# Designed miniproteins, single chains, part 92

Each design is a single chain, and the fold is of that chain. pLDDT is the mean over its residues in the fold that is shown.

## One batch from the design tools (miniprotein)

Design m3061
Fold by ESMFold2-Fast:
Structure m3061 (fold): chain A 69 residues (1-69)
Amino acid sequence: SELNEKLLEAARRGDLEEVKRLIEEGADVNAKIEAPPSHPLAGTTPLGLARENGHLEVVELLLENGAEE
């Protein structure tokens, strides 16, 4: 999904406003990067990307919107 890909990228960048907008547009907060298991980012979620990059406000927003740990 294009919305899910945009959400993953917005979470990686820490773009709080874009993350909010994409969730409102129906992006899946539990979306995963679709890649072979050998890829370093395979299966990473928006929550995982925000945590790894230190975007605490995005982490909080994703958890508030049903992101799974």
Scores: mean pLDDT 81

Design m3062
Fold by ESMFold2-Fast:
Structure m3062 (fold): chain A 114 residues (1-114)
Amino acid sequence: SRLLEAARAGDLEEVRRLLAEGADVNAKDENGNTPLHLAARYGHLEIVELLLAAGADVNAKDIYGNTPLHLAAAAGHAEIVELLLATPGADPDAKDIYGFTPADWARAMGHEEL
């Protein structure tokens, strides 16, 4: 998916264009990652904001049960973690397939301050 590639790359203008053209905001790659997962993992705050405004599922799970919040927390992207936690309906305590929450991943990766 071009939207998944643009979200991963941090190409904000391409993400805007693809969403305006009707691209599926909740499209999944082979690992179950949505554009929101990739933007959160790679630290693209403005793309996270745009995807949430476009109706992205804040609680979407990849094949490992990771939400975008798990990936942002593991990567130490504090502003993205704050934005995702502030999103209505976000589950801050979602567990992956191993039983780990986003806070558990933040601690494991040395980002305890998040």
Scores: mean pLDDT 90

Design m3063
Fold by ESMFold2-Fast:
Structure m3063 (fold): chain A 74 residues (1-74)
Amino acid sequence: SMKDKLAEAIREEASKYPELPEEEIERLLELFYQGKISIDQVMAALYLRVAELLGEEAGKEFAERLKKRVDEIE
């Protein structure tokens, strides 16, 4: 499904950041699967977390990669 492709893209890109807790990623994806948050909200939350852990520049680069990959699936 499209949701499965989006979730896998998020997991794959996030796996490049060992500082991102897997449990936090899976919680966001569960809310997305339940229709409680949009994919844009998942990407925004992950951007903020990467920016917090690794700095604003790393967060922006991560967000840009996620957006390109999500846009290719949608």
Scores: mean pLDDT 85

Design m3064
Fold by ESMFold2-Fast:
Structure m3064 (fold): chain A 57 residues (1-57)
Amino acid sequence: MLVRALKDFPKLMPTTLALKKGELLEVLRELNENWWLVRSLETGEEGYVPKSFLEEV
């Protein structure tokens, strides 16, 4: 599933991914209701981000 970052998100932990507003990402896994594992299409980096910061495209 392709998603877009709605706002910037800082890298808080080694397992999280930093987001830039407007960035396109692929959802790899839905860990729970609040956190999704995504891969950046720009960098290929993977990490967890809050689902509420993403929109489906």
Scores: mean pLDDT 83

Design m3065
Fold by ESMFold2-Fast:
Structure m3065 (fold): chain A 68 residues (1-68)
Amino acid sequence: MEENKNDANLYLQKAVEALRKGDFEKAREYARKALEIDPNNIDAVILLYTLDPEDEEVRKRLEELKKK
């Protein structure tokens, strides 16, 4: 919790754990928090896109990051 990107990774891990347990609502919440802290966290964008593929904002973020 000492730097913003470390907090983003913590929320991403919680999102992945929630997803593995079938708690899709918590997975969305944690993945969104990870993205709020680190908008370039491609794993968080991919997770959100997997949960809500029709979310235009998440789709645009994923497309932007994949152009690297």
Scores: mean pLDDT 75

Design m3066
Fold by ESMFold2-Fast:
Structure m3066 (fold): chain A 115 residues (1-115)
Amino acid sequence: ALDSEGRSGLHHAAEAGDLERVKAELAKPDADVNAQDDNGRTALHLAAEAGHLEIVELLLAAGADVNAQDDEGRTALHLAARAGHTEVVELLLAAGADPTLRDDEGLSAEDLLAA
């Protein structure tokens, strides 16, 4: 079931840093690792913004789209860079995140990292 923001149990677990709940949600046969909430955000966006490195690793291993953009054009890399989560930034880049993608403000992750 989705909440009032279109968020699944996977979204909530990823934002909260609940690694065991993320594993349980991904084990469901109807699990959609790339499900977007009402703001276009995936579990990967929420985990990256919160700095939950192990959850970011698990979501990427489960087939999360590293370059998924939310309704503001932001990727997980944009959110991690803005929050200063250096280890998450490094992991996302190693996983093939495109640092040149621009958000609706015209900023790339490269612009955010150089600031």
Scores: mean pLDDT 87

Design m3067
Fold by ESMFold2-Fast:
Structure m3067 (fold): chain A 117 residues (1-117)
Amino acid sequence: MKIEELQERLREELLELKEQGKLTGGSRTDLHYAAIMGDVDAVRELLAAGADVNAKDNGGRTPLHLAAAMGHLETVEVLLEAGADPTAKDLFGRTPLDLAREYGHEEIAAVLEKAIA
């Protein structure tokens, strides 16, 4: 799926979910997809709609793990402001900080180090 196609779909789906007062539940939530894409607007809208900031996918990964792995700094900051747990471990025992370091996102690693201090 192209980034633009996913962003448009997530925005349309988010509007429908807001009108129904219901968020999509599953192994990977809309917030996980928004975090992978670095779609800050979608992340803010999903959090405002009551999305679980600490929801875990089938790999034990939170949205914060995915944003950190993908190098989306502003998305990481927004998730932390919303109460994301920077100490959460995936099924491989990795924190968002571990993923930021593994994928060479040093600025994100610095932000996450400050969040766990």
Scores: mean pLDDT 77

Design m3068
Fold by ESMFold2-Fast:
Structure m3068 (fold): chain A 108 residues (1-108)
Amino acid sequence: NLGEELLEAARNGDLEKVKELLEKEPSLIYVRDPETGETPLHLAARNGHLEIVKYLLEKLFEENGLDNYYAIVNEKDVKTGKTPLDLAKENGHEEIVEYLLSKGADPN
């Protein structure tokens, strides 16, 4: 399952695998963990993988209009209601917090 592989690659910081999978199937960027509702962006932000966060945001911006892009960047997981920004803050990933805020994450 390519979606499961992408979520695992984002969680583990495997940038090369993230790139490989998204080149094969770009729609995988919207995949959600079936238990938590976490996207690849949530998992990369939670686990401190700045380069994956940067890559994912760049691809989301290129493929979406501004309204859709901002909705996705601020998407909440279904288990805890947390955004990628919330997860980066809670886990002390200051550089990811700054990057997300610079790229349209809602600071509220």
Scores: mean pLDDT 86

Design m3069
Fold by ESMFold2-Fast:
Structure m3069 (fold): chain A 56 residues (1-56)
Amino acid sequence: GPEVRDLQEKLVALGYLAEADVDGIFGPKTEAAVKAFQQDSGLTVDGIAGPETQAA
């Protein structure tokens, strides 16, 4: 959906996801990118793009 696509674009800008993987679907590649971002940001690594992860 649009929220997932927005998240994916941000992950691409930060270097965690490839532009080719921006499909608006929360799949394994997007989950792995979220977890990598959470780890680097000092957040809980759960692969869920909640308000805390989106705010970071």
Scores: mean pLDDT 72

Design m3070
Fold by ESMFold2-Fast:
Structure m3070 (fold): chain A 86 residues (1-86)
Amino acid sequence: MEDLEKARKALEEGNVDEAIKYFEEAIKRDPNNAEAYLLLAEVYLQRGDYDKAIEYAKKTLEIDPSNEKARELLKRIEEQKQADEA
C-alpha cells in the first residue's frame, strides 16, 4: 500500500519512471494487487505502449474478473491501438 501511494505521488510530480518502479515493487510484494496492475496499464497507455498496457489490464482481470475499470480500459487500449496502427 505504501508503494502504491509513492507511485501515485510520483505521477503527480511527473516522475513516470519512478511511478512505474513503485508499482512494480507493489506487485512484487503482493502479486494479487489488482490495483497496481490496473494503474500500470493506465501508465503504459499514456506512454503509447499498448502491448504492455494490454498485458497489465488482462492481468488485472485475471486477479479480479469483476473489475469494470479494467474491462473498460482494455477496450479503450485496443481501440486506440487499432486507430494508431491504421
Scores: mean pLDDT 81

Design m3071
Fold by ESMFold2-Fast:
Structure m3071 (fold): chain A 83 residues (1-83)
Amino acid sequence: MSKIYNNAKNAVINGDLNKAGAYLTFMIGVGLAGDKETAKAIAKGILEGIEESNLPESTKKDLLFGLEYNAKFAGLDDIVNLV
């Protein structure tokens, strides 16, 4: 699995919302460039980070919405179905 998965996951777990948001934006770019493996690794990292984090429920919902919204533009139908 890509190291970017762990970096994206840890950003969420540590409450680094600026870094987590940057990874959601980056997921669009790599997805549109045809790197679906890296895009899915970012998405999986964010999703698992949300599940494992102790962040407020409102913050978790915002991150899940951002994941779904960005995944839609990246053409990651499997990720859209997870949110």
Scores: mean pLDDT 78

Design m3072
Fold by ESMFold2-Fast:
Structure m3072 (fold): chain A 64 residues (1-64)
Amino acid sequence: FSKFDKDGNGYISAAELRHVMRSLGFPNLTDAQVDRMIREVDIDGDGQINFEEFLTMMARSAEA
């Protein structure tokens, strides 16, 4: 996670999340899909995700 948090403030952007998901075996993941995942966990709607929200999304994707 820390490698994708450029500012070191504990948040990750939508673009960085898409890059991480691609690296984890989702090479066809679109920006629209990333935006939907962010909306489900980003209560503030600022387009940024903290580490806890990131883990929540990863847990959901594992349930298929």
Scores: mean pLDDT 63

Design m3073
Fold by ESMFold2-Fast:
Structure m3073 (fold): chain A 60 residues (1-60)
Amino acid sequence: MVGDLYRAVKDQFSENPAFLNLKKGELVEVLREVDSDWWEVRSLETGKVGYVSKGDLEKV
């Protein structure tokens, strides 16, 4: 949900610069639910914003 904190369940790397690279265990804040599969999030570690698959996140 928007405003909620989530954790990356595994390392994530993307060839598309619009997508956020994450380390397993990295905390993110959900900024926007773009569609059923993709969320726009902010990394709490780096402050960077980008898209991630919601299936690669778990709620903390």
Scores: mean pLDDT 79

Design m3074
Fold by ESMFold2-Fast:
Structure m3074 (fold): chain A 75 residues (1-75)
Amino acid sequence: MLDQDGDGVITAAELKAALESLGYNLSDEEVEEMIKLVDEDGDGVISIEEFNKFIKEKGLGLDLEKIVDWLIENT
């Protein structure tokens, strides 16, 4: 479940499913690489807040609001 503080954590599987739901086709390896770039602890999960900062910095054009909404509804 996503945290009520708006700082929920995203696994590689959840991120892949959310992105695929939004029309992005990414491999497991690509999703894992994205997580590794954001994940300071190296445990294979990231916070939604960390991911939001990452996509803004890289200019990836990902719609984080839709990703978060999908995760709340499906996890």
Scores: mean pLDDT 66

Design m3075
Fold by ESMFold2-Fast:
Structure m3075 (fold): chain A 109 residues (1-109)
Amino acid sequence: SEKKKKIISRVKGLDEEKLEKILKETPFDVDQLEELLDVFKSLDKDGDGVIDLEELKELLERLGVTGNAEQVLKKVDKDGDGKIDFIEFVYLMAHYIKNDGDLSSLTEE
């Protein structure tokens, strides 16, 4: 798919295998992933392809979620670098949607 090639070219570390996994494991289609990428880029003010704790706090404020940004970061940051890449961001947004805007299940374990 030309749409799949386009999003892969726009995201560092995204390949066809990872994209197919995202499409299977999340409710998002390729068009919705492009919309999420535009949101991610609006948060990624330095353009390094990751968002930090302060940018995550801005996202949670935009979503109307209060508190626990540090715990959300710890739960989704698999590399332990204090930053979230686009793939981790997509899974965070999938969790947010599936749990009706409740991220407490990410912060209590």
Scores: mean pLDDT 75

Design m3076
Fold by ESMFold2-Fast:
Structure m3076 (fold): chain A 90 residues (1-90)
Amino acid sequence: MTLYEQALKEFEEAVREYEEGKISLETVERKALTLARLLRGIALLSPSEGTKRLAVEQLRRILDTARRIGASQAVIDELERLLAEAEAAL
């Protein structure tokens, strides 16, 4: 049970609820940005190379999902920026 596993589950649930028409795209976008910022922090601050790589992989997954569901360009740009910063920490 890592600090981000619960947050990732919450994001995955939000994507599913959006695809079922139960929540707004804006809600999923906000959750994506919150998770991406947490993952970027883990990638920069973790003493474990494995944990850093996992954080980068999860951030890529969030970006791919955001693109798939049609998130706004501003959200995509911010996710790409956070991913680039996380990858630079590897």
Scores: mean pLDDT 83

Design m3077
Fold by ESMFold2-Fast:
Structure m3077 (fold): chain A 106 residues (1-106)
Amino acid sequence: MDEEKGIKLLNEGTRLLSLGKYDEAIKKFEEAIKLLTGKNRADAYNNLGLAYYSQKKYEKAIEYFEKSLKLDPNNWQSWYNLGEAYKKLGKYEKAKKYFELAEKLK
């Protein structure tokens, strides 16, 4: 089933991310996104954002965290990650707002 394959790819990407293999993790998350829908696709977008964040590509990370939140606006981790990325760009007022949204959803 495509969803099961997508979840397997998401898990493989997460393991690669933890090993610092960011480019390989990105490829796994991109393939997972093609197979997943709803909240599982939102999780894949969030993890793709984290991979770009880890490469210090903060604007690209923001793009994917926003895509995650469009699918799952109750995902506190994506709000927190969006705040962290804006903080890295020196946009402290936006970062504070998104951290407050993340805390409200915990």
Scores: mean pLDDT 89

Design m3078
Fold by ESMFold2-Fast:
Structure m3078 (fold): chain A 88 residues (1-88)
Amino acid sequence: MLPSPEELLEVRKDPDHDVNARDAFGYTPLHRAAILGDVERVRELLALPEADVNAQDLEGRTPLDLARRMGHDEVVEVLLEYGADENA
């Protein structure tokens, strides 16, 4: 029922590009966390040096743009703390 931390790491352990992997809409994991308002997941993803805080989806939207659109103020603050460009 509870997967071990090793199991979760092995399932998600792609080369250095996993944290920047894009789905069919161009969303990275960071985009999805920003849409969901998951502050803890945003912090976890941004702690990874490979994470692109300014990644753009297929429409040129950043995680910061999506967080602001959804009204997730705490996610907006975290993204700005980690260097997201408000004027990109």
Scores: mean pLDDT 71

Design m3079
Fold by ESMFold2-Fast:
Structure m3079 (fold): chain A 147 residues (1-147)
Amino acid sequence: SLEDELIQRIKEGKVDVNAQSPGGYTGLHVAALSGELELAKTLLEAGADVNAQDDNGRTPLHLAAEYGHLEVAKLLLEAGADVNAQDDNGRTPLHLAAEYGHLEVAKLLLEAGADPNAKDDEGKTPLDLAKEKGHEEVAKLLEEAAA
């Protein structure tokens, strides 16, 4: 497949794993957005910057959290991803997991040391976003973590 060909080229050192597309996306951002675990692993083994920021200040962990990709989020954290990284709106990965209702990712981020009381540029916590979007199970988790 094209993905298998890309993985092989990365393993052969034929790809600049830190190259950025328009919008500042690296291959690791794309793997995190799509939940492509083997691609993410191959990129990290080839020296991809786990904390690379796109043009909006988002890291791969922000994208894994927004899209609910638990196994990629776990891999990124094991590789040294900053669990409390802030995008250009002051939002952390936990803000995005809360906004989009990804309970298991929110649990993982809290276990990894995410700050449940972090405020974005609008003064909103992850709990505020979970409540605004009606994600009741995530809101309950965050109420218990913020106490």
Scores: mean pLDDT 92

Design m3080
Fold by ESMFold2-Fast:
Structure m3080 (fold): chain A 83 residues (1-83)
Amino acid sequence: MEPLSETEKRILKLLDEAGDEALSASEIAERLGISQATASRHLRRLLEKGLVEEVDANPRRYRLAPAEKATAGVLRTVASELD
């Protein structure tokens, strides 16, 4: 129920661009220029919201939840509605 931060939105976009590839917190941190601890904190929040899923436990890897993979389709739909 908490609003998405700018960092969380960037994480979701990065995971969407990665597609079926799961990314670790360290990979996300490197790509966004943030610390691994910050990336892990935001990823746990996104996990609790059901926006990402944990694919591998050691190391933890994350990708868009199936429901959030629908967001790429929704972005296309919203773009079509604005046109």
Scores: mean pLDDT 69

Design m3081
Fold by ESMFold2-Fast:
Structure m3081 (fold): chain A 72 residues (1-72)
Amino acid sequence: SMEIEELQSKLHAAAMLGDLELVKKLLEELLKNGGDINAKTKIFGYTALDLARRNGHEEIVELLLENGADPN
């Protein structure tokens, strides 16, 4: 679904930028619609968890792991 793909792309951006409140909102919408919390970016294969870790957003890392993000 284009809507799920858009939510996943927005989640990747929010995780990279450190917008915790936006990540919370996007996660709720994504999971309710059967989206994949472990979805990867097309060019480098980064998950939202990878992007949050890479940019030092510890609270977002914790939130993603609590919601079933794969730590590996």
Scores: mean pLDDT 85

Design m3082
Fold by ESMFold2-Fast:
Structure m3082 (fold): chain A 70 residues (1-70)
Amino acid sequence: SKEEKIKKAEELVKEGEKLFKEKRYEEAKKKYEEALELYEEVLGKYHPKTIEVGINLGVVQIVLALDKVL
């Protein structure tokens, strides 16, 4: 069960990265948010993988904020 959740989180991160490269930032955000929730549940808030996804989500949020003011 934990292994299945980690694998799903990994797939969600890959999907988010693909969407981000396609400039589909709102969709990328949703994928990173779902991946973050799964990693936090299984690995905890301070695990390197959880932190990495949190950083990626932060980057998407910054890009979305900049897009709104351009």
Scores: mean pLDDT 86

Design m3083
Fold by ESMFold2-Fast:
Structure m3083 (fold): chain A 97 residues (1-97)
Amino acid sequence: GSAELGAQLLEAARVGDLAKVRELLAQPGVDVNAADPRSGATPLHLAAEMGAEEIVELLTAAGADLDARDVYGLTPREILENGGGMLYVKIAVDKVL
């Protein structure tokens, strides 16, 4: 179903599986903005954090929301503009300290 496709898209984006992202985006009913239940991260958040430029391009072309907020209040736009994974490390450290 849509929830299962969203979970698969999150995993494909997390591991940088470009072929799987393309396959899943071709499926009817895929939620391109599916959120991880623990972090609120969308596939676009994960691709941006990993610096997976081609996956970022595919997700944005498919209508991914650049302004969706995760549990840290970060958007994919902010992650892309501020150095991807380094921004996430900084925010996680600042919240623990």
Scores: mean pLDDT 77

Design m3084
Fold by ESMFold2-Fast:
Structure m3084 (fold): chain A 60 residues (1-60)
Amino acid sequence: MEKLAVATAPIPKGGPDDLALRPGEVVRVLEEVDENWVLAETADGRRGRVPKSYVELREV
């Protein structure tokens, strides 16, 4: 099953490895980086770290 994350708030790009997301944007979770961050990929191929506290994690 695919693991997805849905942004619940605007996520600004905080660093060069971070992924900026708009509210309601859905991204694929590639990996859990640590307890607070996931590595995610958008449909257009952008990759970066996303804070877990700003997303809703879903299995599909």
Scores: mean pLDDT 78

Design m3085
Fold by ESMFold2-Fast:
Structure m3085 (fold): chain A 66 residues (1-66)
Amino acid sequence: SDELIKRAQELIKQLQDVKAKSKNPVLKQVIDQLIKRIQEAIAAGDDDGVRELIGGAESLLDYIKS
């Protein structure tokens, strides 16, 4: 859905911001792989995959911000 894609795009922007501010190369690689998976799921029209990846991204962002 359009709302699902908008939420995914908002999370990609948050992940990119966290990546830009990080000096941890392992965290940057994890973020890059997650962004890539979200973009691939969107391109495939895999709404269930996008929802699962949104959950994973939100959990990662919550952990980093804690």
Scores: mean pLDDT 86

Design m3086
Fold by ESMFold2-Fast:
Structure m3086 (fold): chain A 49 residues (1-49)
Amino acid sequence: MEELEKKIEEYEKYLKDVAEGKITPEQNRLTYSDFLEYRKARIELLKKK
């Protein structure tokens, strides 16, 4: 569970930084596969609630 929560927090921080203009999508080190892992982690947490 903690690993899933950490992945979610990392990706949400990335999205916030992009939205605030601190980084562009092209400058980030996160990939589309990281986005898919984030989505999977969110679904897993929803199933546990």
Scores: mean pLDDT 67

Design m3087
Fold by ESMFold2-Fast:
Structure m3087 (fold): chain A 66 residues (1-66)
Amino acid sequence: MLEVGDIVEAIEDYEATLPGELSLKKGDKLLVTEVDPVNPEWVLAKSLVTGEEGYVPASVLRKIEK
């Protein structure tokens, strides 16, 4: 599972449909800023491209090992 502080990459486009969600393009890099242990399907992440922060599905993210 993703953890706070992970650098992740969007593996597909995601369009925000609710307030507080973040829209992503495939290949966007983000920093995971919060994970809910009760609802791990959603993470709070900050785009390293735009600086915007919002909720995104964990399923569209892949952890980057560097």
Scores: mean pLDDT 80

Design m3088
Fold by ESMFold2-Fast:
Structure m3088 (fold): chain A 55 residues (1-55)
Amino acid sequence: SDQLVQENGAILQEIRRRASEITGKNLSTSDALSYMIDETGKSGDEIFEEARKRV
């Protein structure tokens, strides 16, 4: 397995978890990322970096 791909997957799951916690909905990874960008006004890179710190 590519460890880098697995690490990125964990980060995306953390983004999904956070967005789902805020909305109370089970969001897809794409919907979660879009929601977090729109809701926070942060760039995708900033959201990804914050999620990395939580995994």
Scores: mean pLDDT 79

Design m3089
Fold by ESMFold2-Fast:
Structure m3089 (fold): chain A 74 residues (1-74)
Amino acid sequence: MNKKDAFGFTELHEAALKGDVERVRQLLAEGADVTAKNIAGETAIDVAERKLKMGFKSPELEEVLRLLREAAAQ
């Protein structure tokens, strides 16, 4: 599922931005493309890493990054 909004964000990008662990798990189970890029050329991993660097560190965001990195490593 690669439905994009007006800024090229997929549902996976949005879930990563929100730190929504359960939504990320659901989307990955449904075959979401972890390599999909938004209009800035960012993947969901890039978006989550950028949020982490901006000081929005949370256990949920760290778990989202772990899940996305595991999916991207296969």
Scores: mean pLDDT 76

Design m3090
Fold by ESMFold2-Fast:
Structure m3090 (fold): chain A 60 residues (1-60)
Amino acid sequence: IVGKIAVAKVDYEAVEDNELSFKKGDKLLIKKVVNDNWVKAKSLSTKKEGLVPKSYLKFV
């Protein structure tokens, strides 16, 4: 899934400094799989990078 685009299923507001905030429908480029629950992604709209819960993403 690294290098693929995912679409956010829900809105999310970052709790930690290394997390990424996003809105439902945002397109995120997957940069790295961190573990089973988290990926590092770049928002295509904001250009910011951070950790995202994998379960909140739809992979396309």
Scores: mean pLDDT 81

Design m3091
Fold by ESMFold2-Fast:
Structure m3091 (fold): chain A 66 residues (1-66)
Amino acid sequence: AGQEVEITALEDIVARHLGELSLKKGEVIRGIIEAVTEGGWITLRLTATGEEGDLPKSKVEIKVIG
């Protein structure tokens, strides 16, 4: 398993494809990092739902909570 993280949206994020997450600016979510791509995307397993979803790394703040 990857690292447990708290993710804060730095701006509004709108999902464009299946598997992408939508967040409002300032929204905070928790999950486990499953993957990070060279294209600047993060795949998370969400703590609240157990679902996987993708977020653009450039639009979020990541805090490792452990």
Scores: mean pLDDT 82

Design m3092
Fold by ESMFold2-Fast:
Structure m3092 (fold): chain A 57 residues (1-57)
Amino acid sequence: SELAIAYNNLGNVYLALGRYDEAIEAYEQALKIDPSFEDAQNNHGLALIRQAISKLP
């Protein structure tokens, strides 16, 4: 789906900017449209890890 791809790309932009909450939401929208979207699944997991690490001292 073009829309799922667009949300995944939006997530990638937010992730690059360090805007982890927006990145996670964008990837979740992609996965809501296409739950089998492997790139979005992997990127969502990465964004969650990056968010968790950013909260550590």
Scores: mean pLDDT 89

Design m3093
Fold by ESMFold2-Fast:
Structure m3093 (fold): chain A 63 residues (1-63)
Amino acid sequence: MIPVTVSGLSPEDADRLGTRLVLEGLASNPRQEGDTLRLEAFDEAAVERIRELAREYGGEVTV
């Protein structure tokens, strides 16, 4: 599993994105810290999909 941080989200979008990523089977252990979301991606392909989805919400991904 690969630790991923998504920043630059609104708190509402961080909650929505975290839920979506878990339901899509891309990540586990979502932790929301205000406008920042931390999770563990299952593999490198999941990281790239998380990056694409985060951009839809205006978020930036750090691995």
Scores: mean pLDDT 85

Design m3094
Fold by ESMFold2-Fast:
Structure m3094 (fold): chain A 62 residues (1-62)
Amino acid sequence: GKKKIYKALEDYTAVFPEELSFKKGDLIELLKEVNDSWWYGKSLTTGKEGYFPKKYVEEVEP
């Protein structure tokens, strides 16, 4: 299947080391839907992976 790419709607700062920090406008590849509130993804801007609240992103299909 195609990679699922999401765009950050707002800045997010990681509270724990396992979380992904990002800036508004950053592109994030969805790797796993963990639960109804938290996803695991990879920043296409930084190459880092981590958990983040899904409410801070919107889907972008190329």
Scores: mean pLDDT 84

Design m3095
Fold by ESMFold2-Fast:
Structure m3095 (fold): chain A 63 residues (1-63)
Amino acid sequence: MPRTLARAVEDYEGKTPEELSLKKGELLELLASVDADWVHARSLATGKEGLVPYSHLETTSVE
């Protein structure tokens, strides 16, 4: 399966424990699309998983 990497384009503060807080420039692995606006992702820096909005991510794609 292709791996999808993304970078946070701006800081995001999680509103619930299920949401992942991000710093601008942080690298994430996209694990599963939840809906059109939200994705389940893992931070490559911390290993933590959570929901993040697509609007705060820029995909950098890996094959």
Scores: mean pLDDT 76

Design m3096
Fold by ESMFold2-Fast:
Structure m3096 (fold): chain A 81 residues (1-81)
Amino acid sequence: DKREEARKLLEQGKVLFSQGKLDEAIELYEKALKIYREIGDLKGVGEALRNLGDVYKTQGKLDKAKELYDKADEIYKKIGA
């Protein structure tokens, strides 16, 4: 199940983020994002983009974080969430 695979990657990324393993969290979030895009899960795409934004914000990359949050907001607006 591709959706369950993406969800597990997202959950593992959150664990790595909580441990301060920022680059590893980004890698797992990007893998989850790719799967969500492939299966057309817009809610999953928005969630992965938001989590990527959180990591970049923690790294002090505020412009990148804003771009990712804006992309997530656009997805949520499109799906009515």
Scores: mean pLDDT 88

